Designed miniproteins, single chains, continued (4). Designs and how they scored, part 107

Each design is a single chain, and the fold is of that chain. pLDDT is the mean over its residues in the fold that is shown.

## One batch from the design tools (miniprotein)

Design m15714
Fold by ESMFold2-Fast:
Structure m15714 (fold): chain A 82 residues (1-82)
Amino acid sequence: SELERRGAVLVTSAGLYVVAGDSEGAKELALEALRVARELKEAGDTDSAQDILDGVRKIARELGKIDPEIAEEVEKALREVE
């Protein structure tokens, strides 16, 4: 679906911001991806939502290596959607 595609693009883009060292940019995109995951869960598309949640979890883990405070914010937001 368009929502699945949007989520995948947001996760990929967040990963690129992590590689670039832009913690704030990565956080903004990760939080947008979590909003998409919530919409997918509400629509009953739990598999696509889980793929996005798994992607954001990887982003948060990588963020923890460069910006632990931003990583904690993403982790807290992720737990609210799970």
Scores: mean pLDDT 87

Design m15715
Fold by ESMFold2-Fast:
Structure m15715 (fold): chain A 86 residues (1-86)
Amino acid sequence: MAAKLAAADPASVERSTAVAREIGQVLLDFVNAVEAYLDGDEETADAYIDRILEKLGVTDPEEREKRRKQLRENAKASAEFWKKLR
């Protein structure tokens, strides 16, 4: 049978599910960017970072470039960190 969360308000259940799915998609895009940097595929990694920025609603070009650089540095740092794990 279909799973049903506790609560009588279906709109609240749907909203919670949508938020969880959106967070999951952003996290997956970041993981994919890290994996792309691990493979040396900077173009694919940058594409995933751009998807994250779009989902976060960063529309100002200057702020978007600043956030892109920050996410790129974080993804590269994460990739180097994961390279040291066994």
Scores: mean pLDDT 74

Design m15716
Fold by ESMFold2-Fast:
Structure m15716 (fold): chain A 63 residues (1-63)
Amino acid sequence: MEAAKQQLKEGYRALEGRELPDAEVEELLRRARRTAAIGLETSGEIAGQPERGRARAAAILAA
């Protein structure tokens, strides 16, 4: 978790020449995890295994 946050922070500094606040980095990571969770739920429904998709989504949100 913290390693990914640190890498995002450093990447943004290299590209934009400014430091990205920790709160914004954490919010971006939360959004990315939520989007991935929605994708997993949708994939599970398409495959006819909605319970599997939901379990996978929960695991991502817990990471």
Scores: mean pLDDT 69

Design m15717
Fold by ESMFold2-Fast:
Structure m15717 (fold): chain A 76 residues (1-76)
Amino acid sequence: TETDREFYKALLANNFSVSKTAAELNVSRRTVQNRLDKLGTTVKALRENPKLRGMVERLADEEQGILDIKHAVEKI
């Protein structure tokens, strides 16, 4: 949960840049992409969909499970 929150914070801080997010979290770009794949989303979807962006903002502020993003993605 804490690790997931830091992931969402890094995504928001770096405007959904995989490379910059990976550098901030000290992980590979593949690791960032794998995490997005597990959420059932892409950086393109996060940039273009205000609802998904709002979910990421909420998760960055709260220690909520990733279920909220998964449910939002399933509805798209």
Scores: mean pLDDT 69

Design m15718
Fold by ESMFold2-Fast:
Structure m15718 (fold): chain A 72 residues (1-72)
Amino acid sequence: PAAYAAALVQEVQALLEELQRETDILKAIGLLLRMIGLQEDLRQKAPDDAESIATIEQLIQQAMEALRQIPT
């Protein structure tokens, strides 16, 4: 369980870094949706891992902020 949650957090961090470099709004939206899907997977498989869930919530908030900064 801990190894699974750590792997998901690392994957979401990598997606956030990719989103922060992205200039195409449609690609950035796709990355955000993937991050949200991974968050839902973690909540279903490790609902008691509050720390990892909170970490992914923070990463998604950063992704949404980065998305707002991309010109449409």
Scores: mean pLDDT 81

Design m15719
Fold by ESMFold2-Fast:
Structure m15719 (fold): chain A 86 residues (1-86)
Amino acid sequence: SDVAEHVRRMGRVLARTLRERGAPEELVDEVLRASERFAEAIRNGDLEGAEKAAEELAEALVRAGVPREAAEELKQTLIELAQKAV
């Protein structure tokens, strides 16, 4: 899916930005894993799995130092994207 590949690329960009801002590698890895889970859920047509992965991504971003408002905004965007793509 084009959407799945786009989300994987977004996850890599987020991970790079967090690393450049000094986030611990464990949290960078959590962001990458959550992004991959979301992409796989989209590829598999699993809307419920995609919504769960979006929540996990938002939680990982907050733990990595991203403001809650920004993480929740991204989560909502991803859920809306999943609803249209699945």
Scores: mean pLDDT 85

Design m15720
Fold by ESMFold2-Fast:
Structure m15720 (fold): chain A 73 residues (1-73)
Amino acid sequence: GKEEALRYLEEAGRALRAGDLESALRYLEQAKKAAEDNPDAVAHLERAIEAVRAGDLEAAERHIKAAYMALLR
């Protein structure tokens, strides 16, 4: 659900800033599952996952923020 997705997003952002990309990816995947009823959030989470895998941490942070905003609507 929404609250679970927000929790995983906060953990993903924290892991990303700490350079723990493995944990960031795990939390983003869990956030995506928890946000399944929100297609805007899912789309941004998929882009964040792709950005982390590509090493584009700036794009990853941007999409994490966008997913967070989508969940708050």
Scores: mean pLDDT 88

Design m15721
Fold by ESMFold2-Fast:
Structure m15721 (fold): chain A 63 residues (1-63)
Amino acid sequence: AQEIIELAQRLLLKGKHDLELEDYEGAKESYTKAVELLSKVEEQVPELLAEARKNLEEAEKKL
């Protein structure tokens, strides 16, 4: 579980950087992968999963 959470956090950081660079497609890809990973461990980190879903929605609105 910890390894999945760490990978998801790295993907969230990458998505944030991509979003700041206006690479909305890259941000969407990174956030989508983070949501997929965090969904597998939702019981441990429900707030982080909710944040990832919100970030994904924001990136998709920019496309």
Scores: mean pLDDT 82

Design m15722
Fold by ESMFold2-Fast:
Structure m15722 (fold): chain A 63 residues (1-63)
Amino acid sequence: MEDVLKVGKYATEVAKEAEKKGMSEEKLEQLERAGARAVILAGQGVPAEEAIKMIEEAFKKVS
């Protein structure tokens, strides 16, 4: 549960940063999807560090 909250918080912060950066709607949707997937994986037992890394990779790919 703790890991799920940690990953969710990170996903929210990354989404806010992308929005401030003026990222396109399509790229924001991809980033939001990656964040949602990371939260689900953390809920299934994937370590928060690995889930966060997935969000970081998605952000780099759309940046």
Scores: mean pLDDT 80

Design m15723
Fold by ESMFold2-Fast:
Structure m15723 (fold): chain A 68 residues (1-68)
Amino acid sequence: GAAGIAAARALGALMREKNSKKVPREEALAAMRAAGLSDEVIERLRELFPEEEVDVDKAGVRAVILES
């Protein structure tokens, strides 16, 4: 849905800010929550990405899928 696409865009912006394909997990989750992802989807993403950093492309794709 729209929130998943907005979350993917927010991750893209964070990637550019950090100049890194991998970004801190909690910053990524906060950016996606700010973009409109529900707490349920954020919690699911936390389970799917247990590492301290997340790959922006993988997290963005998962956000879009979980909001579909």
Scores: mean pLDDT 83

Design m15724
Fold by ESMFold2-Fast:
Structure m15724 (fold): chain A 68 residues (1-68)
Amino acid sequence: TPVQEFIDIFSEVYSLARELNDKETLKKVKELSMKGHDAVKNNDMEEIEKITKEMKKLLEELKKKKES
């Protein structure tokens, strides 16, 4: 489900950002999480998908940072 994808990707990006001490990414993830929470309350599946895609982008950026 879109909600489960959102939860899963949030967990992954949050954990990695915290391990890397990436305060900027943690702030962005927190902001996206708040928007995602509101979207879930409003049954806005399109917004949930958009937020999930943005979190996936952040996760890829963190993975590149870890490889460097």
Scores: mean pLDDT 83

Design m15725
Fold by ESMFold2-Fast:
Structure m15725 (fold): chain A 80 residues (1-80)
Amino acid sequence: STERLSELVQRIVNAILTLDFEETKKKIRELAEEFGARLLSIKQLSENVWEVTFELDGRIYRLTINTETNEVRLESRPRT
């Protein structure tokens, strides 16, 4: 559901902004399990840019966050 997706995204963003690197990865894995999402990857693309890819309700989501600018981008595609 849209509400479940929005809550998961907000909690992932908050973890990235508030926790250290190892605790962030652990928290994202726990959140994926809690929300019934299939975690595909967690990447730190640069010092300030994180990418989290997950599947939820038959869609694949790519979440990108810049921790310096607080910019958040969410892209989605069908699971095909």
Scores: mean pLDDT 85

Design m15726
Fold by ESMFold2-Fast:
Structure m15726 (fold): chain A 85 residues (1-85)
Amino acid sequence: REEEAREVEELLEERAREIRRLGEEAGVPEAGEEAARLLLEMGRLAREMILNRDDPEKVKELEERMRELEERLKPPLLAVLEAHA
């Protein structure tokens, strides 16, 4: 539904702001920005998955893209978290 799609996108927008801040504070702003950008893209993709839930072929395509984004997110996200620790 539209409400569910918006809530998920807003959640990932909040996480993107948080990780960008952590990257700045930890001295790795480029990693924070990259992680934030990927989180925003994942939010848009999650919104599309919710809006297209009745289309199984579309959902499968979007799910595969989400898995690729998750893998791409791990290195910059870990870089921010490790530098901050």
Scores: mean pLDDT 82

Design m15727
Fold by ESMFold2-Fast:
Structure m15727 (fold): chain A 63 residues (1-63)
Amino acid sequence: MEKEGLELLDEVLSTADPQTGLQVYLYYMNSLRMARGSLDEDEKEKILKEAIEYLRKKLEQAR
């Protein structure tokens, strides 16, 4: 999931305007930080799934 999210983030950064790209980048990096800090694998997976869904929605909006 982290690799999938990073690949989606790269696609958003290539497609979106710089301001939107920066906001999406900061959001995803914060989500990764929270996931990596979690001691619960289910919570980590939930955070990453929600972050990936957010990236997909932003990518659709940028297209």
Scores: mean pLDDT 79

Design m15728
Fold by ESMFold2-Fast:
Structure m15728 (fold): chain A 103 residues (1-103)
Amino acid sequence: MKYTEVIEKARALAQAFVAAATPEQLRRYREWLKEMRKNADDPEKAKEIYDEMRAWLAEHAPAALASLQALNDLIDELIKKGEYSLAFLARYVFVDEVRRALA
């Protein structure tokens, strides 16, 4: 997969995620990302926070969760191929697009 394809796929998934969630839900998602970042040295705690986020999205924004799951599937595929830089790029593009939607 090329850099341009990864950017386009991640952006499309981010746009679908933004369209499927309210501004309040998007802000809550970003707060969970900050909490996971604070616990980057504790993988078990980071996973617990991630699982709470997924459970909340499943209840309140299931279409947004579907877009996030598709992003995770893309990242997992890239990691399995050893494309770690592209996996990072996909995550970065998605998160940046969500950030811009809240600006």
Scores: mean pLDDT 83

Design m15729
Fold by ESMFold2-Fast:
Structure m15729 (fold): chain A 73 residues (1-73)
Amino acid sequence: MREGLLALFRRDLEALGVPPEQREALLAAFGRVLAAEDDLARMFQVMGQALRAVKAGDVEGALAILEAAAREA
């Protein structure tokens, strides 16, 4: 299990002020990435891409990135 990465993502989303409903959706999607992916470098890359989208105000784009990554893994 990748609890450490999920905990870091949760902390970053909280620090960025993401509302609870959007935060839980993003965390669930990232959890699917972590369950499907076996490449640690790709997990970090996907997390970084999602966080960049959130910082830009594009939560829907962040969710799409995570969902695509989970399907491709």
Scores: mean pLDDT 82

Design m15730
Fold by ESMFold2-Fast:
Structure m15730 (fold): chain A 70 residues (1-70)
Amino acid sequence: MAALAEALEANDAAAVRALLAAVGSQIPPEALRLVLASLRDTLSDEVKALLLGSTALTPENRAVVREILG
């Protein structure tokens, strides 16, 4: 989670994409919710689109992304 949170804070789309591919299925939903809720107004449209379109996320994490980033 720390590396993904840092990539999201930096709006580093390439790092976010790589980390989602590597660990997207292993992200705890509660941790993802807290990180996205704290960063939602600072995330770029590119990073938001990447998160919303990611196939590496579990169905639970996809629901969290849709709820927070809409």
Scores: mean pLDDT 80

Design m15731
Fold by ESMFold2-Fast:
Structure m15731 (fold): chain A 90 residues (1-90)
Amino acid sequence: MEQQIIDLIDQAVDIAEEAGTREAARLALDIANYALTNLKNPSIETINRLIGLALRAIGLELDAKDEPAPPEVVQRLEQLGQEVQKLLSQ
C-alpha cells in the first residue's frame, strides 16, 4: 500500500529531523532508498513523494551533527524500516 509506505517514511524523516544527528538522517534516507528501489510499478505520484522525502533526508544528513543517535531513535527508525519492508514484500 503506497500511502502507508509514504506515511512511514515521512515519520522516519521527521524523527531524524528532531534527532539532528547524521546517523538518524542516514537511517531515514536508507528507508526511503529501500522503498524507491523495491516498489513494484509505483505511480509517478508515489515516486515523486519518495524522491522528495529522500532529498529532505539528504539535506538533514548534510546539516546534521556527526554524533551517534540516541539508542531509542535508532530502534524506532529500524522498526519503521522493518514495517516498510513488510509492506513491500506483499
Scores: mean pLDDT 87

Design m15732
Fold by ESMFold2-Fast:
Structure m15732 (fold): chain A 85 residues (1-85)
Amino acid sequence: MEEIRKFVEELLKKISEALKKENLPLDQRNAIAEAVGEFVREVRKHPDDKEKVIEALRRLAEFFRSLGADKVAEVVNEAIEKVEK
């Protein structure tokens, strides 16, 4: 539980830093907050289920790619690689 909490906190920090470098419209910020919130809720429901954590991360990466936030999607994909090890 503690390790997953710290992992999520570090990932959210990296996502926030990557988002600051993106020039995204304000209306997309609400959609991003909702998608990130859903990811956090899903991971907290299944913190010990590695496959469900990876599925949630892949959905989040695809969401950011759909917005054109490729650098943020790359950060999420790096997190997937760390979980798969």
Scores: mean pLDDT 78

Design m15733
Fold by ESMFold2-Fast:
Structure m15733 (fold): chain A 95 residues (1-95)
Amino acid sequence: MEYRLVAVAPDEEGRRVLLSMADGLRRVGGAELYGRAPFDTQPFPEEDLRRFRELLDRLPPNGVVIADLDGTILRAEGVSPELVEEVSALARSLG
């Protein structure tokens, strides 16, 4: 099954969680995940959630982009450079 992931890591734990999730999705598939790690149930602004969702909807099947809040790309798989830059810009705007 296909998968997609667009996410931002706020810290070292978030980085580990997101990289582990990406590896899991590559093995199992069948999920679409977006937002800020650790994907807890704490609400974050609807505008930020909408921006992540819009990016996710533009990802190709099996596309993965993970960034730090400083905009550093931790992982980019199967995604155009232009879309990766948009994720990096979103990450910086949240940091």
Scores: mean pLDDT 73

Design m15734
Fold by ESMFold2-Fast:
Structure m15734 (fold): chain A 68 residues (1-68)
Amino acid sequence: VEEEAERIAENIIRTLQLYADEGKLDKDLVDRIATVTERALTEKGLAEQASIVRERVRKAGDELLKKK
């Protein structure tokens, strides 16, 4: 379960990195992506994975924003 959540998080983090490289990443976008992903996974019955993915996405987004 953690392995699948990690794979999902990695794909989302790659997308965040692309936005950061374009100078389009901000806190609002990170929060929206994390929240939308958590809700989508929870609705599919993957609430445990949703929590893990949300934490990974927020952490990665915060690190990318610090590198501005």
Scores: mean pLDDT 77

Design m15735
Fold by ESMFold2-Fast:
Structure m15735 (fold): chain A 101 residues (1-101)
Amino acid sequence: MEPDVLSDEEVQEYLDLAEEHYDKGDVASAVGHLILAELGWPYVTDPRVKARYLTFKGRMYFDNGDYDKAIRYYQEALSLDPSFEEARKNLEEAQEALKKK
């Protein structure tokens, strides 16, 4: 329903801001920037940008203890960009956390 207002580059910029704020512990600002990235989601054409979004969303589920959801998001990210090292590393961490639950 929203107009095509975000490019893949703009979505990446919002993901960069979301990750920066999340790493600083500002979850509210991180979620705000993630929502802005999600506004561009239907128009994202680069699978690498999609992989970054999915990996970040998986990371948020992981930190909330939803390891099964985190694993699914990381697996989807790796299906779009198999070379994305962060998604692979996060997948391994989530799988180990799930085994300990």
Scores: mean pLDDT 79

Design m15736
Fold by ESMFold2-Fast:
Structure m15736 (fold): chain A 86 residues (1-86)
Amino acid sequence: SYAEALAAAPLELAERIAAAIVNAALAEDPEERARALAEAERLAAEVPDPAAREAAIELARQAAEGRVPAEEAGTIAAEAVARAQA
């Protein structure tokens, strides 16, 4: 149903943001890292809650800089986005 699809969309967005953050942190090439970071920021811009959006963008940047483990940052971002959209 459309209601089920709409309910699933926030979780799918959170998963896509988490994947982009992980890709940014694990990228070996600076250009690949920049593209993955840009994708994470683009997806995060679709998050309706401003605080969750800003948190996801900040975590993406920190992961890309090697300041936060990629998998941990991705998980935190996904959980924050999902909670904010619930």
Scores: mean pLDDT 74

Design m15737
Fold by ESMFold2-Fast:
Structure m15737 (fold): chain A 70 residues (1-70)
Amino acid sequence: SAAESAIRVLEVVAEVVPELREDAEVVIEGVRAGEVDERVREAARRLEAAMEAHREEVLAAMAEARAALA
């Protein structure tokens, strides 16, 4: 499913960019639980900002995740 694929990508990104791990974990747990509350939304906003700062590493991690899922 799309949600499972997105979770897998976030897991790989968190492995490659440790700075994103805590926020990625909050988002993954919220999505799996079906609970997208304000805490999860705040973690997602922080994750987006951190991903921007680590753009090259995130792009490389996403390419690796896409290869692993294919």
Scores: mean pLDDT 72

Design m15738
Fold by ESMFold2-Fast:
Structure m15738 (fold): chain A 90 residues (1-90)
Amino acid sequence: SKLQEELLEKLEQLIELVEQSDAPEELKEKFKKVVEEIKELIKNGEVPSEKLLEEFRKLLQEIKEKMTDEQQKELDELLSQIQELLNELR
């Protein structure tokens, strides 16, 4: 669906932004694994569990601490868009 395509695109943009950060590689790898799980669920027409989304948010908060103010602002905008798209999936 168009909604799935848009959400997958935003998640990919999020990975790219995280890769540009000064976060430790181990933290980036953990985050990418969680995002890949979310992407697979979305591709299958499934909604990610609250537990998976909580893990996603926690890892992202740790990464955010290693970001510049500019990167944090871009992150917050992407997260807002991703959250709106996830809410539409129900």
Scores: mean pLDDT 85

Design m15739
Fold by ESMFold2-Fast:
Structure m15739 (fold): chain A 68 residues (1-68)
Amino acid sequence: SMEELLEAFAKLVEGVVKGLVARGASREQIRAVVDRIVAHYAREEGWSPEEVARAREVADRVVDRVLA
């Protein structure tokens, strides 16, 4: 389901963001990497614009949570 896919996606993004923070990456660098991940999965999975928007919202929430 889309819900299960987004949950797995959130965990993937969280791991990547935490790894980048541990390496001293800036917020700008982290956003750039996350944007590339969303674009990659959108292309690979054939996501609709609505599904891409939902994935971006999930990714943005994860970034904000980890960087808080």
Scores: mean pLDDT 85

Design m15740
Fold by ESMFold2-Fast:
Structure m15740 (fold): chain A 76 residues (1-76)
Amino acid sequence: SLEAVARALAEAARQAGKPEEVVQAYLDASDDPDRLIELTRREGGEEAARYVRKALETEGEERALHLQKAVNLILG
């Protein structure tokens, strides 16, 4: 679900030491896929944003793998 993707990205931002406003912005974007992509582009770069897009366009194990790539890029 979008909520699960948003929560995973919010947790990655928190663990990366991003400001609480960034963490909250991800949670607030739980129903907005374009906003999740844009936030990730800003916080993790172009490659991380591309992985979020792929995660949102896929399902199951493939979604989980793309999402993990985005999370790793946000974490550094």
Scores: mean pLDDT 88

Design m15741
Fold by ESMFold2-Fast:
Parts: sequence; structure tokens; C-alpha cells
Structure m15741 (fold): chain A 95 residues (1-95)
Amino acid sequence: NPAEEAYQQAMEHLELAQEHIDKALSLPKEDIDAIAEHLALAREHIAKARELAKSLPPEQKERILRAIDGLEGRIDVVIDYYITNEGISREQLFK
């Protein structure tokens, strides 16, 4: 079933995005470049999941888009934390 395959691929990309966010959070705060790279990889996987969602039935599409919103929210919280508490510029965290 092509729709089930696309849904599973989208879910796999979202899992990889979660892993990259978790990796960014596990790094020392001094490793700003590595943190930014993992957040960029998380965003790339989110973008791939969003692209796959375009071909999905409405119910599966809604589930993927809701998961994307959650992950984008996590990235925003991480970025806001570093800007507010560590004085890191937004430009250093967005690649």
C-alpha cells in the first residue's frame, strides 16, 4: 500500500528528527556549532516528513502535521533557551 509506505517513511523521518533534537540537548553548551548542525538535521527530516504528508489521506496527513508542530515547538524551546539563558545569537543556532 503506497500510502502506508509513505506514512511509515514520514514517521521514520520524524523519529530521526527527535533523535537529532535529543542529541543537540545532550551536547555541552560550548559545542554551539554541533548543536546548530543537529537542529538543522532535525529541520531537514521535518521537511521530508512534510513533503511525504502531501500525498497522504487526510487522517494520516493530519497526524504527521500534528507531530511536526510538536517537534517544531521543541526546536523553538531549545533555541529560546540558548538565546535567553546562554546569550547565544539566533544566527549561531540557525544554519
Scores: mean pLDDT 85

Design m15742
Fold by ESMFold2-Fast:
Structure m15742 (fold): chain A 100 residues (1-100)
Amino acid sequence: YLSKEEVKEKYQELLVEALETLAATPAEDALARHAELSRQMEEEIKKLKEQIDPNDKEALDFVERLEKSARALFALVRELLEAGRHDLVRRWAAHARKSL
């Protein structure tokens, strides 16, 4: 089983990689790529949940909070892309990588 710390580290890396992928995607393709990455992120979070001890309520509650956070973040990124603010997504990706 994964620890809460290991779940956090794996989640942060997945999130940064997704942002960097969107930042590197041409602006005209970014919304389609966003939809693909949103599905991939949900699948990866599901895999992380399956690696947690079902009796570890603290770790399960933590990953549920991460799942909600990821949905909110991806919704915000979609809004930025729809507004043509791909420049802000690129800045966010750069800052996120430096914060790891």
Scores: mean pLDDT 84

Design m15743
Fold by ESMFold2-Fast:
Structure m15743 (fold): chain A 91 residues (1-91)
Amino acid sequence: MERVEELRKRLAELAEKFKQMGDTEVAEAIEKFLRGEITPQEVIDLLLKKTKDPVKATALGILNAALSFTPDEAEKLEIVVTAAELYLEDK
């Protein structure tokens, strides 16, 4: 339970950082995901579309594929956090 709560807090913090940087599209997608309105795959697809670094784009594609084989909710959250942090570094 604590791990899921920690990961959700980390995602909320990342959404606020993106909002402060003017990346409201990514911030809104993370907020929608946290509310259960979109899938984790939809969040990563948006990050892929906006990523300019080909190495990071490849890593995001691998994370998106991993979601299809990940049944655990905490692990899915961890994948989304990792993807958002990789996208943040692309800036």
Scores: mean pLDDT 81

Design m15744
Fold by ESMFold2-Fast:
Structure m15744 (fold): chain A 74 residues (1-74)
Amino acid sequence: MVVLTVSGKVSEEVREEIRRTGEAFNRSGLLRVTVVETPDTLTVTIEADDSDPEALYSARLLHGYLRQVVEREE
């Protein structure tokens, strides 16, 4: 299993986007996305089966996207 994390301070609009995206992946069963929120920080944990190429590809793509979004908000 691969576990990827992103944490940072983001706007409420970005938080809503991240919540919706995580819920969509969880509903599909392809990835397990966990979002933990505090007033200051949002942490996203992405879990993927390391034997599933589609899950690995999707996890890396989502992680890269989220990192760019968080880094841009800083």
Scores: mean pLDDT 82

Design m15745
Fold by ESMFold2-Fast:
Structure m15745 (fold): chain A 57 residues (1-57)
Amino acid sequence: HHHHMEEDRLLKEAQRLAEELRAVYRSRGADPEVTVPTPATEEHIEQMRAAIEALRA
């Protein structure tokens, strides 16, 4: 079954970004609830990337 390969790719990327986002928050003394949506979407991934960039700026 490869009909949901895109969903698997998006989920893995969202999980990676969620850990990165949590790490950035923890380094700044915060501990937010970072939820990975199921199914993960490109829109959520872009939102997570934007949040990480904003926190690093």
Scores: mean pLDDT 72

Design m15746
Fold by ESMFold2-Fast:
Parts: sequence; C-alpha cells; structure tokens
Structure m15746 (fold): chain A 101 residues (1-101)
Amino acid sequence: SLREEVEELIEEIARILGLDEEEREDLRRMVETASEETALYFLKALLYALQGKVEEAVEYLEKAIKLLAEERGAEEKELEEALKKAREIVEELAAAVKAAA
C-alpha cells in the first residue's frame, strides 16, 4: 500500500542520514500532514538527493511544495520562500552525502 511505501522510504532515509528518533518522527509528521501524492513527491526528492541526483531532487521537492501550497492556500511569497529553502536543503544534503563518501 502507499502508506507502507511511505513508511519504508522514511525508514530508509532516516537510516542513510543517521536521523535520531525525534528527527524521524518530525519527518513522518511533515509527510503525514500532506496528501499521499505530495508525500511521495517529497520522499522521492529526498531519495534522489541521497543518490546525488540534485536536479531531479530539486524538481520533485518543488512539485511537492507547490502541491502542498495549493492544498493549504498558501500565499505566493510563502511559496517562494519555501522553494528557496528547498533548493538549499537539497544542495546541502547532496554535499553532505558526497563528503561522507
């Protein structure tokens, strides 16, 4: 089921990143507050970032953020700030993964 796939992806990402239990629960909570489609795009973005596929990770994360903004009726300025932070997060995550290799 989609919920099982979401949980498995959260576990995999947490293991790769070395997230503690609190950080893992924060990730799950963020994902669970969105639709399943938004959650899948978000998790795919993280997985691509962990694989060093920065361009694909940014595109999927932008799609997830845009869907979430539409569902919640967020203002354009809030969406723009979120998209800027998303790019920074992906670049930092990809750099950390490369440094660990």
Scores: mean pLDDT 74

Design m15747
Fold by ESMFold2-Fast:
Structure m15747 (fold): chain A 81 residues (1-81)
Amino acid sequence: SMEVQELIEEARRLLEEGRYREAAELARQAALRALTEVTDHSALLKSIGLLLRGIGYEFEGRYREAAELFIEAAELALEHS
């Protein structure tokens, strides 16, 4: 959706600015929204796996890696919506 695409773009901008925690938060929101639109079960499971790995990195304070995984999850989910 356009809303998910806008969240991904803003998260990428925050990553370029070194604002990793804020990037991770927006990217996680993008991934969660995109997951609700997935029609392919294989893509859904892969996107959930990426989301969970990203959440793990957030718990470790590794917000850049978390944001990158959440963006990947969101983009994979959008490709298969």
Scores: mean pLDDT 88

Design m15748
Fold by ESMFold2-Fast:
Structure m15748 (fold): chain A 99 residues (1-99)
Amino acid sequence: ERDAAIDAFADRLAEALRDRRGVYISPKEIDPEEAVARLRALEEPRIDTSGANEDAKRFAERLVERLAAAGIRVYVDFSGAEVTPDTPLRLVGLDDALP
């Protein structure tokens, strides 16, 4: 299931990066608890670590676990594109999880 979610997210990420829509949060610098609070303030929260190095991927894994505990589902792409300031971060969550 997790692998299938990553594969599906890779395709959606490619589309999102082409369009450059939405907001982003860098997983490299943000504490998971702070990231959860910030993402809950967004109408459409996103997390995308495509191309992130191993440290950023481990951070994303911790973030995914914390978001799941908060009732937020995350699809993360580890496909090898570089994370830039323009990289969108996208979550799939319940509408009631978005303030």
Scores: mean pLDDT 43

Design m15749
Fold by ESMFold2-Fast:
Structure m15749 (fold): chain A 61 residues (1-61)
Amino acid sequence: MSSLVDQILQDIKEDVKKVLKEEVEKLSDEETEKLAEKMVIGLGLDIKEVKEWIEEFKKKA
């Protein structure tokens, strides 16, 4: 069932994907999509934890 909340979450996901692409240029579309999904689902997005995830992806490159 589509709701306003679902639309907001989708918009946030797109913004997160843009930020991830800008911050970590080596992220593939697949990696960006998966990371954005996990970030959006987590109500408690800890900015520090998110940055640690970005650093982990940089190491994988």
Scores: mean pLDDT 65

